Designed miniproteins, single chains. Designs and how they scored, part 30

Each design is a single chain, and the fold is of that chain. pLDDT is the mean over its residues in the fold that is shown.

## One batch from the design tools (miniprotein)

Design m1029
Fold by ESMFold2-Fast:
Structure m1029 (fold): chain A 86 residues (1-86)
Amino acid sequence: MTRTLRLEGEKQLELLGKTYTVYSAEITVTTTETSVTVEYVLTLASEEDAQALADAVEAAAKEHGVEVETEVEGNTVRIRLTVPRE
C-alpha cells in the first residue's frame, strides 16, 4: 500500500531539542508485509536549516537503530526511513 500526503503552510517540527520551520511537506508511506518506508520531502526556511534537519534526523535514527537516508538540495531535504514490521 502506498499513500502520499501533501501539506502546505507553515508547520513547526521539533527534533533533538531544536525547532524547524517547514513550509511544505510531501509524505509518502509505502507499506509491505516486512517493512514500512516513509519518505519526506520538506521545504525549510534556509539551506542551513535543511542541512541541520538532515543531520539531526541521521543522529536520531542512529540512536533508535532505524535506517535512514537523507539528501539536501537547497532549502529542501528528502528523508527516507525504513522501519521493519512485526
Scores: mean pLDDT 76

Design m1030
Fold by ESMFold2-Fast:
Structure m1030 (fold): chain A 81 residues (1-81)
Amino acid sequence: MPPPVLSREQLEELRRLAEEAIAAPDEELDAKMREVLRKMEEVMPRSAASLRRAYAAFRSREEKRLLAGLVLQEVDDLLAA
Protein backbone atom coordinates (compact mmCIF):
# COMPACT_ATOMS: atom_id res chain seq x y z
CA MET A 1 0.00 0.00 0.00
CA PRO A 2 1.37 3.45 -0.80
CA PRO A 3 1.89 5.65 2.30
CA PRO A 4 -0.96 8.08 3.00
CA VAL A 5 -0.35 11.71 2.07
CA LEU A 6 -0.50 13.74 5.27
CA SER A 7 -1.47 17.41 5.21
CA ARG A 8 0.57 19.90 7.23
CA GLU A 9 -2.67 20.85 8.99
CA GLN A 10 -3.18 17.26 10.21
CA LEU A 11 0.44 17.04 11.41
CA GLU A 12 0.18 20.42 13.20
CA GLU A 13 -3.00 19.27 14.98
CA LEU A 14 -1.33 16.02 16.06
CA ARG A 15 1.67 18.03 17.29
CA ARG A 16 -0.63 20.30 19.33
CA LEU A 17 -2.38 17.28 20.90
CA ALA A 18 0.98 15.69 21.81
CA GLU A 19 2.19 18.97 23.38
CA GLU A 20 -1.07 19.19 25.38
CA ALA A 21 -0.59 15.60 26.62
CA ILE A 22 3.00 16.33 27.73
CA ALA A 23 1.85 19.47 29.61
CA ALA A 24 -1.32 17.92 31.09
CA PRO A 25 -1.72 17.30 34.84
CA ASP A 26 -1.84 13.62 35.87
CA GLU A 27 -5.65 13.54 36.10
CA GLU A 28 -5.98 14.75 32.47
CA LEU A 29 -3.11 12.73 30.99
CA ASP A 30 -5.18 9.69 29.97
CA ALA A 31 -7.84 11.90 28.33
CA LYS A 32 -5.16 13.82 26.40
CA MET A 33 -3.42 10.59 25.36
CA ARG A 34 -6.75 9.24 24.06
CA GLU A 35 -6.97 12.34 21.83
CA VAL A 36 -3.42 11.70 20.54
CA LEU A 37 -4.27 8.04 19.82
CA ARG A 38 -7.52 9.01 18.10
CA LYS A 39 -5.70 11.48 15.82
CA MET A 40 -3.00 8.89 15.07
CA GLU A 41 -5.72 6.42 13.98
CA GLU A 42 -7.17 9.09 11.69
CA VAL A 43 -3.94 10.31 10.04
CA MET A 44 -1.53 7.32 10.41
CA PRO A 45 -3.62 4.16 10.91
CA ARG A 46 -0.68 1.85 10.13
CA SER A 47 1.33 3.43 12.97
CA ALA A 48 -1.64 3.60 15.36
CA ALA A 49 -1.48 -0.13 16.23
CA SER A 50 2.18 0.17 17.30
CA LEU A 51 1.40 3.31 19.31
CA ARG A 52 -1.53 1.57 21.03
CA ARG A 53 0.69 -1.38 21.97
CA ALA A 54 3.30 1.00 23.42
CA TYR A 55 0.61 2.92 25.35
CA ALA A 56 -0.78 -0.34 26.79
CA ALA A 57 2.75 -1.25 27.99
CA PHE A 58 3.37 2.23 29.50
CA ARG A 59 1.53 2.47 32.82
CA SER A 60 3.28 5.26 34.74
CA ARG A 61 2.61 8.95 34.09
CA GLU A 62 6.28 9.42 33.15
CA GLU A 63 6.17 6.57 30.58
CA LYS A 64 2.95 7.96 29.05
CA ARG A 65 4.48 11.45 28.78
CA LEU A 66 7.56 9.89 27.17
CA LEU A 67 5.28 8.26 24.57
CA ALA A 68 3.66 11.65 23.88
CA GLY A 69 7.19 13.07 23.44
CA LEU A 70 8.00 10.33 20.90
CA VAL A 71 4.84 11.23 18.93
CA LEU A 72 5.87 14.90 19.03
CA GLN A 73 9.36 14.02 17.72
CA GLU A 74 7.91 11.91 14.87
CA VAL A 75 5.54 14.74 13.86
CA ASP A 76 8.39 17.30 14.01
CA ASP A 77 10.50 15.08 11.75
CA LEU A 78 7.63 14.79 9.25
CA LEU A 79 7.00 18.57 9.33
CA ALA A 80 10.73 19.24 8.72
CA ALA A 81 10.75 16.98 5.63
Scores: mean pLDDT 73

Design m1031
Fold by ESMFold2-Fast:
Structure m1031 (fold): chain A 71 residues (1-71)
Amino acid sequence: SMLDKLEARVEALRARYPDDAEIQALADQVREFLAKARDPSQSPLEKAKALAVATILVAEMDFRARLAERR
């Protein structure tokens, strides 16, 4: 699923950049939104919003990872 793909990407980036405080902070934020997107007590709209935010944050992590590789 999309949730599983986002979770796998977050864990891969977290493991690859353990000393990058910004990537670690973004990973923690993504985990919160992925947890909300998986929560059966949340409405479909709230789950969709959480998934959208998680997707944007993972894209930001990917961008920061690319910048880190250039340094």
Scores: mean pLDDT 85

Design m1032
Fold by ESMFold2-Fast:
Structure m1032 (fold): chain A 57 residues (1-57)
Amino acid sequence: MKEKIIEELVKEGIEALKAGEDPDTVVHRVALRGKEAGLSPQEIAKVVKKILDEAAK
């Protein structure tokens, strides 16, 4: 179940970046939603890394 939440948060973050939202704002929002969903700090860090890697392309 957590895997689906992780995938949804990564997708949301990438789509927000494609829409021209500020990367810091997107990362902050996704991290808060991940914490609310019960993700561990390690899982949240992994989601954030995937979003930032996409922004660095």
Scores: mean pLDDT 79

Design m1033
Fold by ESMFold2-Fast:
Structure m1033 (fold): chain A 106 residues (1-106)
Amino acid sequence: KKKEELKKRIDELKTRVEARLAELGSVDQAAIDREYERLKKLDVFTRQFLLLAEVESALVEPGDEERRALHLIYATLRVAEDYLEKGDFENAESLIRAVEEALDLL
C-alpha cells in the first residue's frame, strides 16, 4: 500500500540522518522539535527554500552547519509523516524526495 511504502522510505531516511548526526556528536531531539514546530507554520515553498539554504550553507562550512542541516532534514521528515497520516501522499512524497536530494548533496 502507498502509505506503507512512504512510511518505510521515511523510516529509512530517518535512520540515515541519525547515523550521520551520531558521527558529528549526538542527535539533538530538542533542536529537531524546534525545527518541526517552525516548519509546521510555513507553506510548502518556504519549507523547500529553507531546506535548500541550510544544505547550501553546510556545503560551504561543514561541521555545525552540516549538523543544523541534518536536524532540519529530520524535522522535514516529521512534516512528511504528518502529511502521510492525513492521507496527503502527494505532499508527503514531495518532501521525501526533497530530503533524498538534500542528503545526496551533503
Scores: mean pLDDT 76

Design m1034
Fold by ESMFold2-Fast:
Structure m1034 (fold): chain A 93 residues (1-93)
Amino acid sequence: MDEEEIRRELLLGLATIVVMKEAREKGLPSEERLELAEREYERLKTEESEEKLKELAKKGLELLREYIEENAPSEEEKERALKLLEEIEKFIE
């Protein structure tokens, strides 16, 4: 795969995590949250600027970091996941 294509897919995925988190906070059921995420993924892919996607992706990375810190089943898995997030952040910048 093209590095640019992978970078864009990472930006879209991370931006979608922000939408999922907001939907969860509003108390939407899991099925409805998935439908919302699918709709937002398509919207972000077609309508949003790269600058806006990058902004949302950074917010998504912070949400993933918080999730890992709270929910990682072991310190080893936590360390590995956080290191992966650091690499993703470097790649999308």
Scores: mean pLDDT 76

Design m1035
Fold by ESMFold2-Fast:
Structure m1035 (fold): chain A 87 residues (1-87)
Amino acid sequence: KVREEAAETAEKSAREIREAGGSPNTAKLLESTARKLRAGTATPEDLQSAAVSLEGMAEVEESQGKLESAKAAREAAEALRKTAEEL
């Protein structure tokens, strides 16, 4: 249930990023992470690494004025860190 809920959250964040005109690479990272979560193959290290990458991407988008996309990426990063702690 934890992995499935995290996957749904990541998929939702990917859609929000695409709709806000954010980076396709940020959305693809979330989509890839969601697939690993659903497959049961995501490790805590995978989720922590994805969260760090999302935080870096959010900083870049925030500097470019893409505040909605940056917010979605930061929220996704926090959710992945929480999921990693529960695994």
Scores: mean pLDDT 84

Design m1036
Fold by ESMFold2-Fast:
Structure m1036 (fold): chain A 71 residues (1-71)
Amino acid sequence: MTFQQKIDEAGRLAEKAAREAGLTPEAAESTGRATRQTVALNAVLNGEDTEAAEKVLSEATKKALELQKAM
C-alpha cells in the first residue's frame, strides 16, 4: 500500500473501534480524523519524510480551518 493508504486504513480502523464502543457516527468520524493526523505527524517526526504524510496533515488542517470560517 502507499503511505496515504496506510494513514487512511489507520483512521478507518479507529472509526470502526469507536463505533463498536457505542459512539455516534459523528464521534467515530472525528476519532478517525484525529488518528489519521496523529499517524501522519508521527511519520514526519520519525523521519518518514513522505509527501503523502505532509499532504494529509496540511489538507486536514486546511479543511478544518475552512469549515470553521465558511460555516
Scores: mean pLDDT 68

Design m1037
Fold by ESMFold2-Fast:
Structure m1037 (fold): chain A 78 residues (1-78)
Amino acid sequence: MMEEKIKKAKEIIKELKEKLTPYKHTPQSQLALDAAEEAEKNLGKDEKKFKEELKRLADALEVVGDMELSERLRELLE
C-alpha cells in the first residue's frame, strides 16, 4: 500500500532532518538535508518514482554515515 509507505518515508525523513539539522554546517549533512527536501516534495506521484526518490535519499544517507536510516528507507522499497 503506497500511502502507508509514503507515511513511513516521511517519518524517516523527519527523523533524518532532526538528526542532521544540528550538523548542517558540514557539507555532507547539508547535501543529505537537500536530498531529503527534494525527495519529500516528489513522493507519491507513482510507485516507480517513489522507489527512485527513496533510493537516492538512502544513497545520500550512506555518504553521511547513517547506515541505519539508509537501510530503513530501503526496506520501504520492498
Scores: mean pLDDT 74

Design m1038
Fold by ESMFold2-Fast:
Structure m1038 (fold): chain A 89 residues (1-89)
Amino acid sequence: MLPSEEQRKEIWEKTKELLKKESEKILNHPEFEESAKQLMEYLGLDIKPEDITPESLYYMLLAALLKVAGEDESLVEEYIKKAKEEAKK
């Protein structure tokens, strides 16, 4: 059984909160550099792994999740843009 539209909105909000908190933990993971390269290739991003902030990673994860789900491409592009804006110089 698929969740209702109301349940989907609630799940999405909780998922965003979880990804935001988990982004900080993922940045400190020993395998992060390798995983980050694969994620950036999938999203068409060119950010140095050392310049990825928790905020930048959060938006990268949101963009990847939406892209995998086949969601609106405009939302994927919006999150990709935010990921670039939140990265360090």
Scores: mean pLDDT 73

Design m1039
Fold by ESMFold2-Fast:
Structure m1039 (fold): chain A 78 residues (1-78)
Amino acid sequence: MSEIEKIRKYLLEYYDKLLQEAKRVKESGTDLEKVIKRLESLKNAFKELAKQADPETRKELNKVISELEKIIEELRKS
């Protein structure tokens, strides 16, 4: 497994954990700013990976980035 694939798997696992935390925070209304900052940091990490990735992997990473942007926007409106 390549280093890029290892990093991608790590970031996707972290993404799943943050999605669970975002759902919890949306229900409680607390820690929203902290979760948003973590999601923005994760989005930036995926953007850096996309710069170094092949076209097919970049397309997949850009899809995750778009989903992160939608989640961040929804949380900011909450």
Scores: mean pLDDT 75

Design m1040
Fold by ESMFold2-Fast:
Structure m1040 (fold): chain A 70 residues (1-70)
Amino acid sequence: IRDGLRRRSDDLRNLADHYDRLYDDSRGLADSYNLVSSSDGDDARRVADDFRSRRDNYRNRADSLDDLLR
């Protein structure tokens, strides 16, 4: 059971890392779009912010599981 919770925490952190990479990629895209169209750059930044929120959510869930393993 405790090992199952550790694996679930690890899986959530892996998901957070995946969204962190998507966030970095989306930020780079937003900066590139902003050079040719500020509105398209702003839209890409909103997408990046959504990925950041998902990253933070999964990290918070992993932290909650880690607290249960105290």
Scores: mean pLDDT 79

Design m1041
Fold by ESMFold2-Fast:
Structure m1041 (fold): chain A 107 residues (1-107)
Amino acid sequence: SEEDKKKFIEFFKKKLQELVDFVARHVPELRDYYESLANFILEQLEKAAKYLSPEEFRKVAIEAVKDFTDAVVEDLRRLGMPELAEEVRKKGNEIIEDLKKKADEYL
């Protein structure tokens, strides 16, 4: 339903913010950058929700978190923070699994 899609998007927003907050606790100077990127992803996902089937929407949402996590991991590796990069990878994978479960419930 449209209400269930909104619940999924709210959950997605919360989980993406958890990842941003996790990184920003260790690298506060990157908060604004990752907040901007996360907000852009959320806006694109909200637009896509109007046009995509539930299956397609699920795939796009999961890929968005994967791509965001990959970008953060790459940035942290380049900054010489490989241990934090591994923690972000782990956190991103946990978020993807949480999103898959919520997608099964709402989509």
Scores: mean pLDDT 87

Design m1042
Fold by ESMFold2-Fast:
Structure m1042 (fold): chain A 62 residues (1-62)
Amino acid sequence: TTVSATEVDGKLVLLRQSGDRAFSNDATTPEERALAERLLAERRARFAADLPVIVALGLEHL
């Protein structure tokens, strides 16, 4: 199972993929929120390191 997180309109959203199924849900429980915040922070830290490339490609900070 692959888990990732994103932020939509200020809400934390968890994306889970298990086999042939993909699920998305708002991070509503304290555990899901903590997981989403951690994954989003990791994603943002990674993108912050790559920000000059992202900007040069015409992409906003994701």
Scores: mean pLDDT 63

Design m1043
Fold by ESMFold2-Fast:
Structure m1043 (fold): chain A 119 residues (1-119)
Amino acid sequence: SLLEEAVRHLLEAIRAKLAGDTERAQEHYDRAVELFEKALEEAKKIETDIGKEMLAIVYSLLAAVYALRGDTEKAKEYLNKAKELDTGTPAVKASIEFAEAALNGDLERALELLEKHFL
């Protein structure tokens, strides 16, 4: 799925950043953004509670990617959209916590949350 491929790229980007490979991290962030934006457009077409949950998760993951790329403005914009759609499910809560860890620069916590809840 688009989400699974996007999450794999995000995981590889964080691992590359932790290893000091900035170029490889950037390539994986760019691919993750492309795939998450496609997933976002698909989730917007689903007018149910499941669609709302998917939107919140995708907005949170996009917020994390933009935060990790240093785009703090877009990161905060997407995180706010995710919080407005918060359904209170564990998956949405985990995705918001992941985005907040990424925005705070806590790469180890971000990696832990991504591996625990999305892989």
Scores: mean pLDDT 84

Design m1044
Fold by ESMFold2-Fast:
Structure m1044 (fold): chain A 55 residues (1-55)
Amino acid sequence: DREARLKESQEIAAEIGAKPNEWAEKYRAGDTDSLRPEELALAELILEGERITAA
């Protein structure tokens, strides 16, 4: 069902927009035990992006 797939994709996109910022905050705070390996990797990538942009 194409409509169901589109709705699911929109929900995931909305979650992605909010969750990465939360993961980045936890990473900066040193609270990495609450993050899954993939979430930790994304948080690290976000911080690396900030470092590159600031340079």
Scores: mean pLDDT 66

Design m1045
Fold by ESMFold2-Fast:
Structure m1045 (fold): chain A 72 residues (1-72)
Amino acid sequence: MTLSPDERVARLVGQAFSHAAAGLRDQAVDYLMRAFGVSRAEAEAMLADPARLLARARELGYPAAVAFVEGY
């Protein structure tokens, strides 16, 4: 089973949101860093502001990640 880059990013964003909901904020930030290849500061900003996360996912061409966040 091969995941597209977009499916991989959507899965990592899903893991970030699950960990954040469980109070595991550091792990949530780590998942966003892995998803988008961004710094910790940027990942923390994206976790705090879903509009920023959506803008980055659109910029990088990850429509499945965009759909996941918009449907959350």
Scores: mean pLDDT 81

Design m1046
Fold by ESMFold2-Fast:
Structure m1046 (fold): chain A 61 residues (1-61)
Amino acid sequence: SSVDILSKLYASEYPKLPESAKDDFDAEFNSLFAEADSLSTEELVAAVLSLIGLAEDARLQ
């Protein structure tokens, strides 16, 4: 399910973030998680890629 995919992404990415980025990531994740049940497969894929990009940008900055 979308909820399971997003929860696993959060569990893998959140602990790796610098402390300064965790609040922003948490806010973006919670926004997407609130809509998880209404996301199409394409919307879910786009959301996952967006969150991964956010996490990578945070680690590089």
Scores: mean pLDDT 79

Design m1047
Fold by ESMFold2-Fast:
Parts: C-alpha cells; structure tokens; sequence
Structure m1047 (fold): chain A 108 residues (1-108)
C-alpha cells in the first residue's frame, strides 16, 4: 500500500539522516564515493520533504563546499541552487541551475 511504502521511505530517510555526518566525512576523503554521495542526497531530500529546512540547508551547504574543493563545479552549483531554493530565492536557484546546465552542454 501507499502507506506502507511511505513508512519504508521514511525509515530509509531517517537512516540516511543518522548516517549523513559519516557520509559527508567520507566524501571529504573521496569526493567520488558514490555510496556516500547517495546517502547525503537521500538525507537532504528527506529533510526537505519533512520541512526540516534549516537541517537540509546545512547538508546542502556542506555538499557544496565538498564539491567546490574537489573541482566538481556542476555539483557545487546544483547544491548551491538547492540552498537558495530552500531559502525562497527561486531566481538565484534558477540562475545556478542554468549555469550548471550550460557547463554540462559545453562538456558534450
């Protein structure tokens, strides 16, 4: 049922939140760690959907700094876009997404 699926998604989200600090540390050690990156995205997305806006912003700001330090410009721009979106600055969020899309097109 939809209710059972939502309960399982909430469980996975809460587990990602419990593990987010470890996942961020693993990403600082290896920014290419896809498992850690997935955990961070799950945690941030779950926090956002739960209305835990300040916690979601903190996670996206940490991810932005990790991507910036690693030279992952697209990741940096996308994380920063999420921060502005959560702060209600949709215009800045859209501009950052457009910059990220342009960089992706230039690499093709």
Amino acid sequence: TRESLQAELDRVGEEAVRRVEEALERLREDPRNSGAYFTVLLAAGYLRRQGRVDEAIRVYEELKEIDAAAGHKVGELMAQSRVYELRGDDKKAAALREEAQKLLQERL
Scores: mean pLDDT 87

Design m1048
Fold by ESMFold2-Fast:
Structure m1048 (fold): chain A 120 residues (1-120)
Amino acid sequence: SILEELEKIKKEIEELVKKSKDEQLKELGKQLASATSKLIEAIKNKDVENIEIISRQSMLLAEELVKYAEETKTKDALDLVEATIRFLEAAAKALKEEEKKKVEEFIAKAKERLKKIKEE
């Protein structure tokens, strides 16, 4: 289920935050874990408006994280980007077609940027 996927991703993000020594990465990861919790609650409540709002806010947070990974090129930042992509993939399953397409287009671009970092 989407909820089981999101709970698993949340635990992974929380573990990445705990092991990281990078304060900026910890802050971004904490915000992402919070967004995951809010999305889980919105899905449980069938709150379509908040699912869309949280998904849009999470894309902005993901963009900041991808930029941070491009600048730092650390394994911890890359691991958090990969967890963020899995979060957005799970979130997209809860969205209507129009909003889903926007998230999927963002995911495709984020995956291309992640691949470029790893090839350097």
Scores: mean pLDDT 87

Design m1049
Fold by ESMFold2-Fast:
Structure m1049 (fold): chain A 70 residues (1-70)
Amino acid sequence: SKMEKLSKAMQVAVKTMEEVRALIEQGADFATVEAKLEQGKEEMIKLGMPEDNADAYRAVAIRRAREELA
């Protein structure tokens, strides 16, 4: 169902953010973090999240990652 697809996409969003935080803690550069966020966005879209919602999530996550690494 639509609700199940959205729930799975949200789980990918949470997992991606946890992995990004671990990468930042390990001293990863911004390019590595950006690639991980792009991978998470693609997985969310494959699970049925609308592309505009996935793009909005990625934009917020990129902004926060830049603030964390600056």
Scores: mean pLDDT 79

Design m1050
Fold by ESMFold2-Fast:
Structure m1050 (fold): chain A 90 residues (1-90)
Amino acid sequence: AAEAAVAALTERQRLAAEGKVSREEELRLLRVQLALAERLIAEGLVELTPELARDLAEVRALLAAAGAAPLSPAEQREVDLLVEYYRARL
């Protein structure tokens, strides 16, 4: 489950980079990525560098400007699986 969630996220990131996702799916992807990054930093699994802090602030501003909704239950479950994958790896 966790490995499959990482693979699915990576594939969505690739499609988004190629402009092959809708604006709605792009915003959903950004919400999941932001939530994942914030949880990994909070758990001490990822170092909050100045570069990462700027990137996260930019993503937060973009989502706020777009009026993006909070994470759905399915998106929260996806973030939980992604965090589990990284926690088990360390």
Scores: mean pLDDT 79

Design m1051
Fold by ESMFold2-Fast:
Structure m1051 (fold): chain A 69 residues (1-69)
Amino acid sequence: SKEDIELRKNLFQTILNGTQYIIERLQQKYQQETDPNVKQQIQQQIALNNKSKDLLQKEIDELTSQLKS
């Protein structure tokens, strides 16, 4: 139903918002870090979280398309 699609979209949006928060905190840590090896690890974590964010956004976009159709 439309209500089920909206509920699922809201759930994915909540997860995406949480992922954005994690990325922002990792970016702040990256700016404060002086150890190049630790910086590289943080950069890898940012990349992985951005990948997860992209997948969540694709799911939200698909659900949004279903609601507009």
Scores: mean pLDDT 89

Design m1052
Fold by ESMFold2-Fast:
Structure m1052 (fold): chain A 94 residues (1-94)
Amino acid sequence: KSAEITVPPGQSASFTFEAKKGDTVKITAENTGDGTLLVTLRDSNGRLLAKLVVPPGSSKEKEFTVTDEAGTYTVEAIHTGTGSGNGKVKVVVY
């Protein structure tokens, strides 16, 4: 199962996904623009689980195993760029 979102310069976007205990979650963030792509991942209680700070022309990824029972996770992405080029955030749940 996978979800993907594109974040234009100066914009923010969010999406949610479901995961259960024992699932492996991989989050990949790519910034082809200027500025910074800031990505945060939170659990169903709003607890911060991961933060990716992606500089211009860069990509970063984070992988983790879900230790809690089933829940809804939230991804928020903010792109601080002012020019061209998008941020892209992809989540894959195994």
Scores: mean pLDDT 82

Design m1053
Fold by ESMFold2-Fast:
Structure m1053 (fold): chain A 120 residues (1-120)
Amino acid sequence: SIEEELKKLGLEAQKLKLEAIEKFEETKSKSQEERLKIFEEQVKKFKELMDKITEVALKSKDPELQEEAISMLESLLDFMKRMAEELKKKLSGELKEKLEKILEEFEEYVKKKLEEIKAA
């Protein structure tokens, strides 16, 4: 049951990554402000998925499933960091600084989730 829940979240993670790529491509013709807003919306969705992954990992108490959850969280973080680096090249001034702050806050959020699982 818990293993199946984590498997489903893994599939949701892949779907969310594909949807993020699609939205990023769609925003190539949009303003810098609109592109940043879409990135913020994607970060929110990734956090919601990461909360679910963390909850399942903590509920499982299985070290192997916890390790799989950690790997999923790290994969999602690495994906968002790559998206942020590409977006930074297209932003200027204050918007670029806002993106960097969003990324730093997201990295701190993920670090706390990883620490929660590792402490369980």
Scores: mean pLDDT 87

Design m1054
Fold by ESMFold2-Fast:
Order: sequence, then C-alpha cells, then structure tokens
Structure m1054 (fold): chain A 86 residues (1-86)
Amino acid sequence: MLSQEEIDAVAEITLYLMKAIVSLEAARRALEKGDVETARQHIADARAWLDKARELVDQANLSPELKAEIRAEIDGLEAEADRVAA
C-alpha cells in the first residue's frame, strides 16, 4: 500500500498530466479554427506541465516500477504534443 507521501506525489503528478491533456485538447481545437498562435501557446502550456510532472517523478520517493510507468505516460503525451505542433 502506498504511503500518504507517495499518494500525495501521485495525485500532484496526475494533476499536472491532466493539465497537459486539457492544454493539448485546447491546442487541437484552436488548430481546427485556424488559430495557430493560440494553438502554439496551448502546446507550450502542455509542455510546461509535462516538465513539472517529470521533475516531480524524478524527485519523489516512488518505486522504480511506478516511476517507469509514469515516465512512459509523460513520453506519450510529449509525443502527442509534437504531433499537434507539426
């Protein structure tokens, strides 16, 4: 069972990942409307949230297995940001 500190870390990481997902969705919607400048801002916001998630994963006292799983999710969202930016 996770400690309270591990639960708090996972909750904060999850919040950052959710913020990145919301920003990428906003970027896609902006691109559908032809608003490239707004889309670029949302992509930048998504990348900033992913950077915060990665830093917290690196610093948090989590199992190596859980860190690897979260890092794979971050990598997937970074790849999605690159696809939206292309």
Scores: mean pLDDT 87

Design m1055
Fold by ESMFold2-Fast:
Structure m1055 (fold): chain A 82 residues (1-82)
Amino acid sequence: MTEEALRIAAEAVRELAEEYGLTEFAEEMYKRVEEAIKKGDYKEAAEIIEEGLRRIAEETGQSYEALRNRVLARVHAALAAR
């Protein structure tokens, strides 16, 4: 995954967490992803995003797969637009 795709995914997860009232968690997760990207650790950044999605699913009772598909759709749409 590229740096651009990771940032778009992190934004999508942050917005999703905010929709469910997890605003503080959203902010912490986004900062962790930015730090991983700054280090060049794209694997860590991707793992943080996946962890964020799993936590939203657990806290809200939503399907992890459905949430992941929403994030991937946004990433694909944003990358296709350039």
Scores: mean pLDDT 81

Design m1056
Fold by ESMFold2-Fast:
Structure m1056 (fold): chain A 71 residues (1-71)
Amino acid sequence: MRERIRRLVREAIEAALAGDNAAVRAKVRELEALGFDGEKIERALVLGYLLVREGVPLEEAVDRAVDLLLA
């Protein structure tokens, strides 16, 4: 389960960095289907996106976003 969540979060952050809003929305729906709250998903993905934009490596940003989502 954690590996699937991590992959979805990574794909959502990558889509957001590419400006692909349709792909971001699709990944958000998959996370919602796993039982996560939409506001919590939004906070986690925004955190990951902003960390990458500030120069944090993608994998570290993904790990921090996943930790927020699972908290």
Scores: mean pLDDT 86

Design m1057
Fold by ESMFold2-Fast:
Structure m1057 (fold): chain A 84 residues (1-84)
Amino acid sequence: SAAQRQALVRLAVTLEIQIEGIQKSLENLDALAKKRPLTPKEIGVRKVLKSQLTELQAELDRLRAQLSPEEIAAVEAELKKLRG
């Protein structure tokens, strides 16, 4: 249905935003590691975030394979609105 297709587009937008958030968190941890040794807790968080990034990227890749070119363009348009 059209509603189900729209839900897939919205899910792809959500996954892209979640992936971007995890990437920024990892970049912050990498920046901290340049200034001081990371704590055991911070090392643990980095490992969890890397695992989550791999899983979410695989989910997004599977979802994108199911979307039409027009639906992919709709995802990119929505992301542009949210970033502007």
Scores: mean pLDDT 90

Design m1058
Fold by ESMFold2-Fast:
Structure m1058 (fold): chain A 90 residues (1-90)
Amino acid sequence: MTPEQRELARLLGEVIGITVLNSGEVKEVDLEINSLEELIEYLKKLVEEKNPNFYISESMIELLEREGLTGALGLIEELKKWVEERKKEL
């Protein structure tokens, strides 16, 4: 996994953590994401669950599939801003 893919996975974990905490649910999840393909599969699963508190969309997954690391860099910056804003409210 590249540094960008690791950072994206970390930020997604933060987004999920904030969402779970706000919903009052605690789930023990051992997530081993070792590739961009596994990350995309995980994101597809989250979209399929249609969680109203989770803002990752099919269009973001399509961007990652089409543009790979370039798409991931844009998503990282967007997620980082969202996480920083949410953490200021906690």
Scores: mean pLDDT 59

Design m1059
Fold by ESMFold2-Fast:
Structure m1059 (fold): chain A 66 residues (1-66)
Amino acid sequence: SVTLIDPLTKEEITDSEENLRARLTAEVSALLQELRKVPSLSPEEQQAALDVYWELSKAIAKSLRA
C-alpha cells in the first residue's frame, strides 16, 4: 500500500500503487479533456489548470517511486 495526498481534494489516500496510479491518471485525463472544451483560457485560468496538473504530476511521480 502507498499513501499520498490527493492534490485536487487535499485528502490523504492509502491504496495499492496500481489503484492510486489509475486514479491519478483518470484525474489528469479529466483535466486535459476539460481544457480541450475551452477554446481559449484566460491567463489566470491557464495558471490554475497548470498548477493543478503539476501537483497531480508530482503525486503520480511519488506513486511510481513508492
Scores: mean pLDDT 69

Design m1060
Fold by ESMFold2-Fast:
Structure m1060 (fold): chain A 55 residues (1-55)
Amino acid sequence: EKPLPQGFVKDLKDPNKYVKIDPNSPLPIELQTLGIEPPEGKVYDPVTGEWVEEK
């Protein structure tokens, strides 16, 4: 099995999609590797550990 391209991981919700790992994202890299993406219109708040609405 070919390794995934550097900086990309397989999306857990869609086996045909790949998620780019962004080291500048407020999301921890560990959560990015699990294919966890911010919901539309929301960002991860590292202080509360929750998804908050982006304004």
Scores: mean pLDDT 58

Design m1061
Fold by ESMFold2-Fast:
Structure m1061 (fold): chain A 84 residues (1-84)
Amino acid sequence: ILELAEKLAEAMKAGDVEAAREYAEKLTEAIRELAKRGTEEDRKLVTEAVAILDEAFKQVPPEVRAEVLKALLPVGEAAAEALA
């Protein structure tokens, strides 16, 4: 999950919207699988992944920021569910 978050973060910083969408989909799926287990360790991994993405978002090129935000919506929803 952290490896997927870092790959997504690099795509975001590079302004590669297509790669960001692809990694966001994979990360959303991975977070949903962790949410099924609901362990404290899984919640920590989700929290760390979100922190990586929050930091990367500060470096997203302004011209693609809205498109990257849209790609991140499913990730945010899955993370909110996992941490509930």
Scores: mean pLDDT 80

Design m1062
Fold by ESMFold2-Fast:
Structure m1062 (fold): chain A 61 residues (1-61)
Amino acid sequence: SELERIEAELDRIEADFAAGKVTLLQAAQYLVDLARTASPEQREVIGERLQRLFDAAQAAA
C-alpha cells in the first residue's frame, strides 16, 4: 500500500540518522518534502515521525 511505502521510507531515513549518515536537518527536510505529496492521513504519520527525530536528537545531546 502507499502508506507502507511511506513508512518504509521513514524507517530508512530514521536508520540513516541513527547511523550518522545524515544530519537532523537533512532528515527533517526529507520528511517535509515527503509530506508535500502525501495524503492528510500520511502527513499525520510523517509529523509524528518528525517529532520522534527531534526527540531522539535531543536525547542524544
Scores: mean pLDDT 82

Design m1063
Fold by ESMFold2-Fast:
Structure m1063 (fold): chain A 94 residues (1-94)
Amino acid sequence: GKIKNVLSDQEKIEALLNALRLIRGKLVEKGLLSEEEVAQLDALLAQIEAETDPQRALELARQAVELLRGILEKRRAPEELVNEVDAMERLLEE
């Protein structure tokens, strides 16, 4: 049977924001983000933080995760970072 995640939407949003900020920091430190990609990711993070509707915040978080997926594939990023994005995608599916 499918085990339901016991996290609230707000807890999922907080976990996703923390994971997105951590990955953003690692990607910048490794030189894997362009200035345009940093600006796009930072704009999405700001929108998620400002969003008061949890369902809209989760949709914005999905967009940020999809942006990161594309960047990691384009940059052939280390498996460690790909696995972190996979974990965020699983959290969004729960």
Scores: mean pLDDT 80

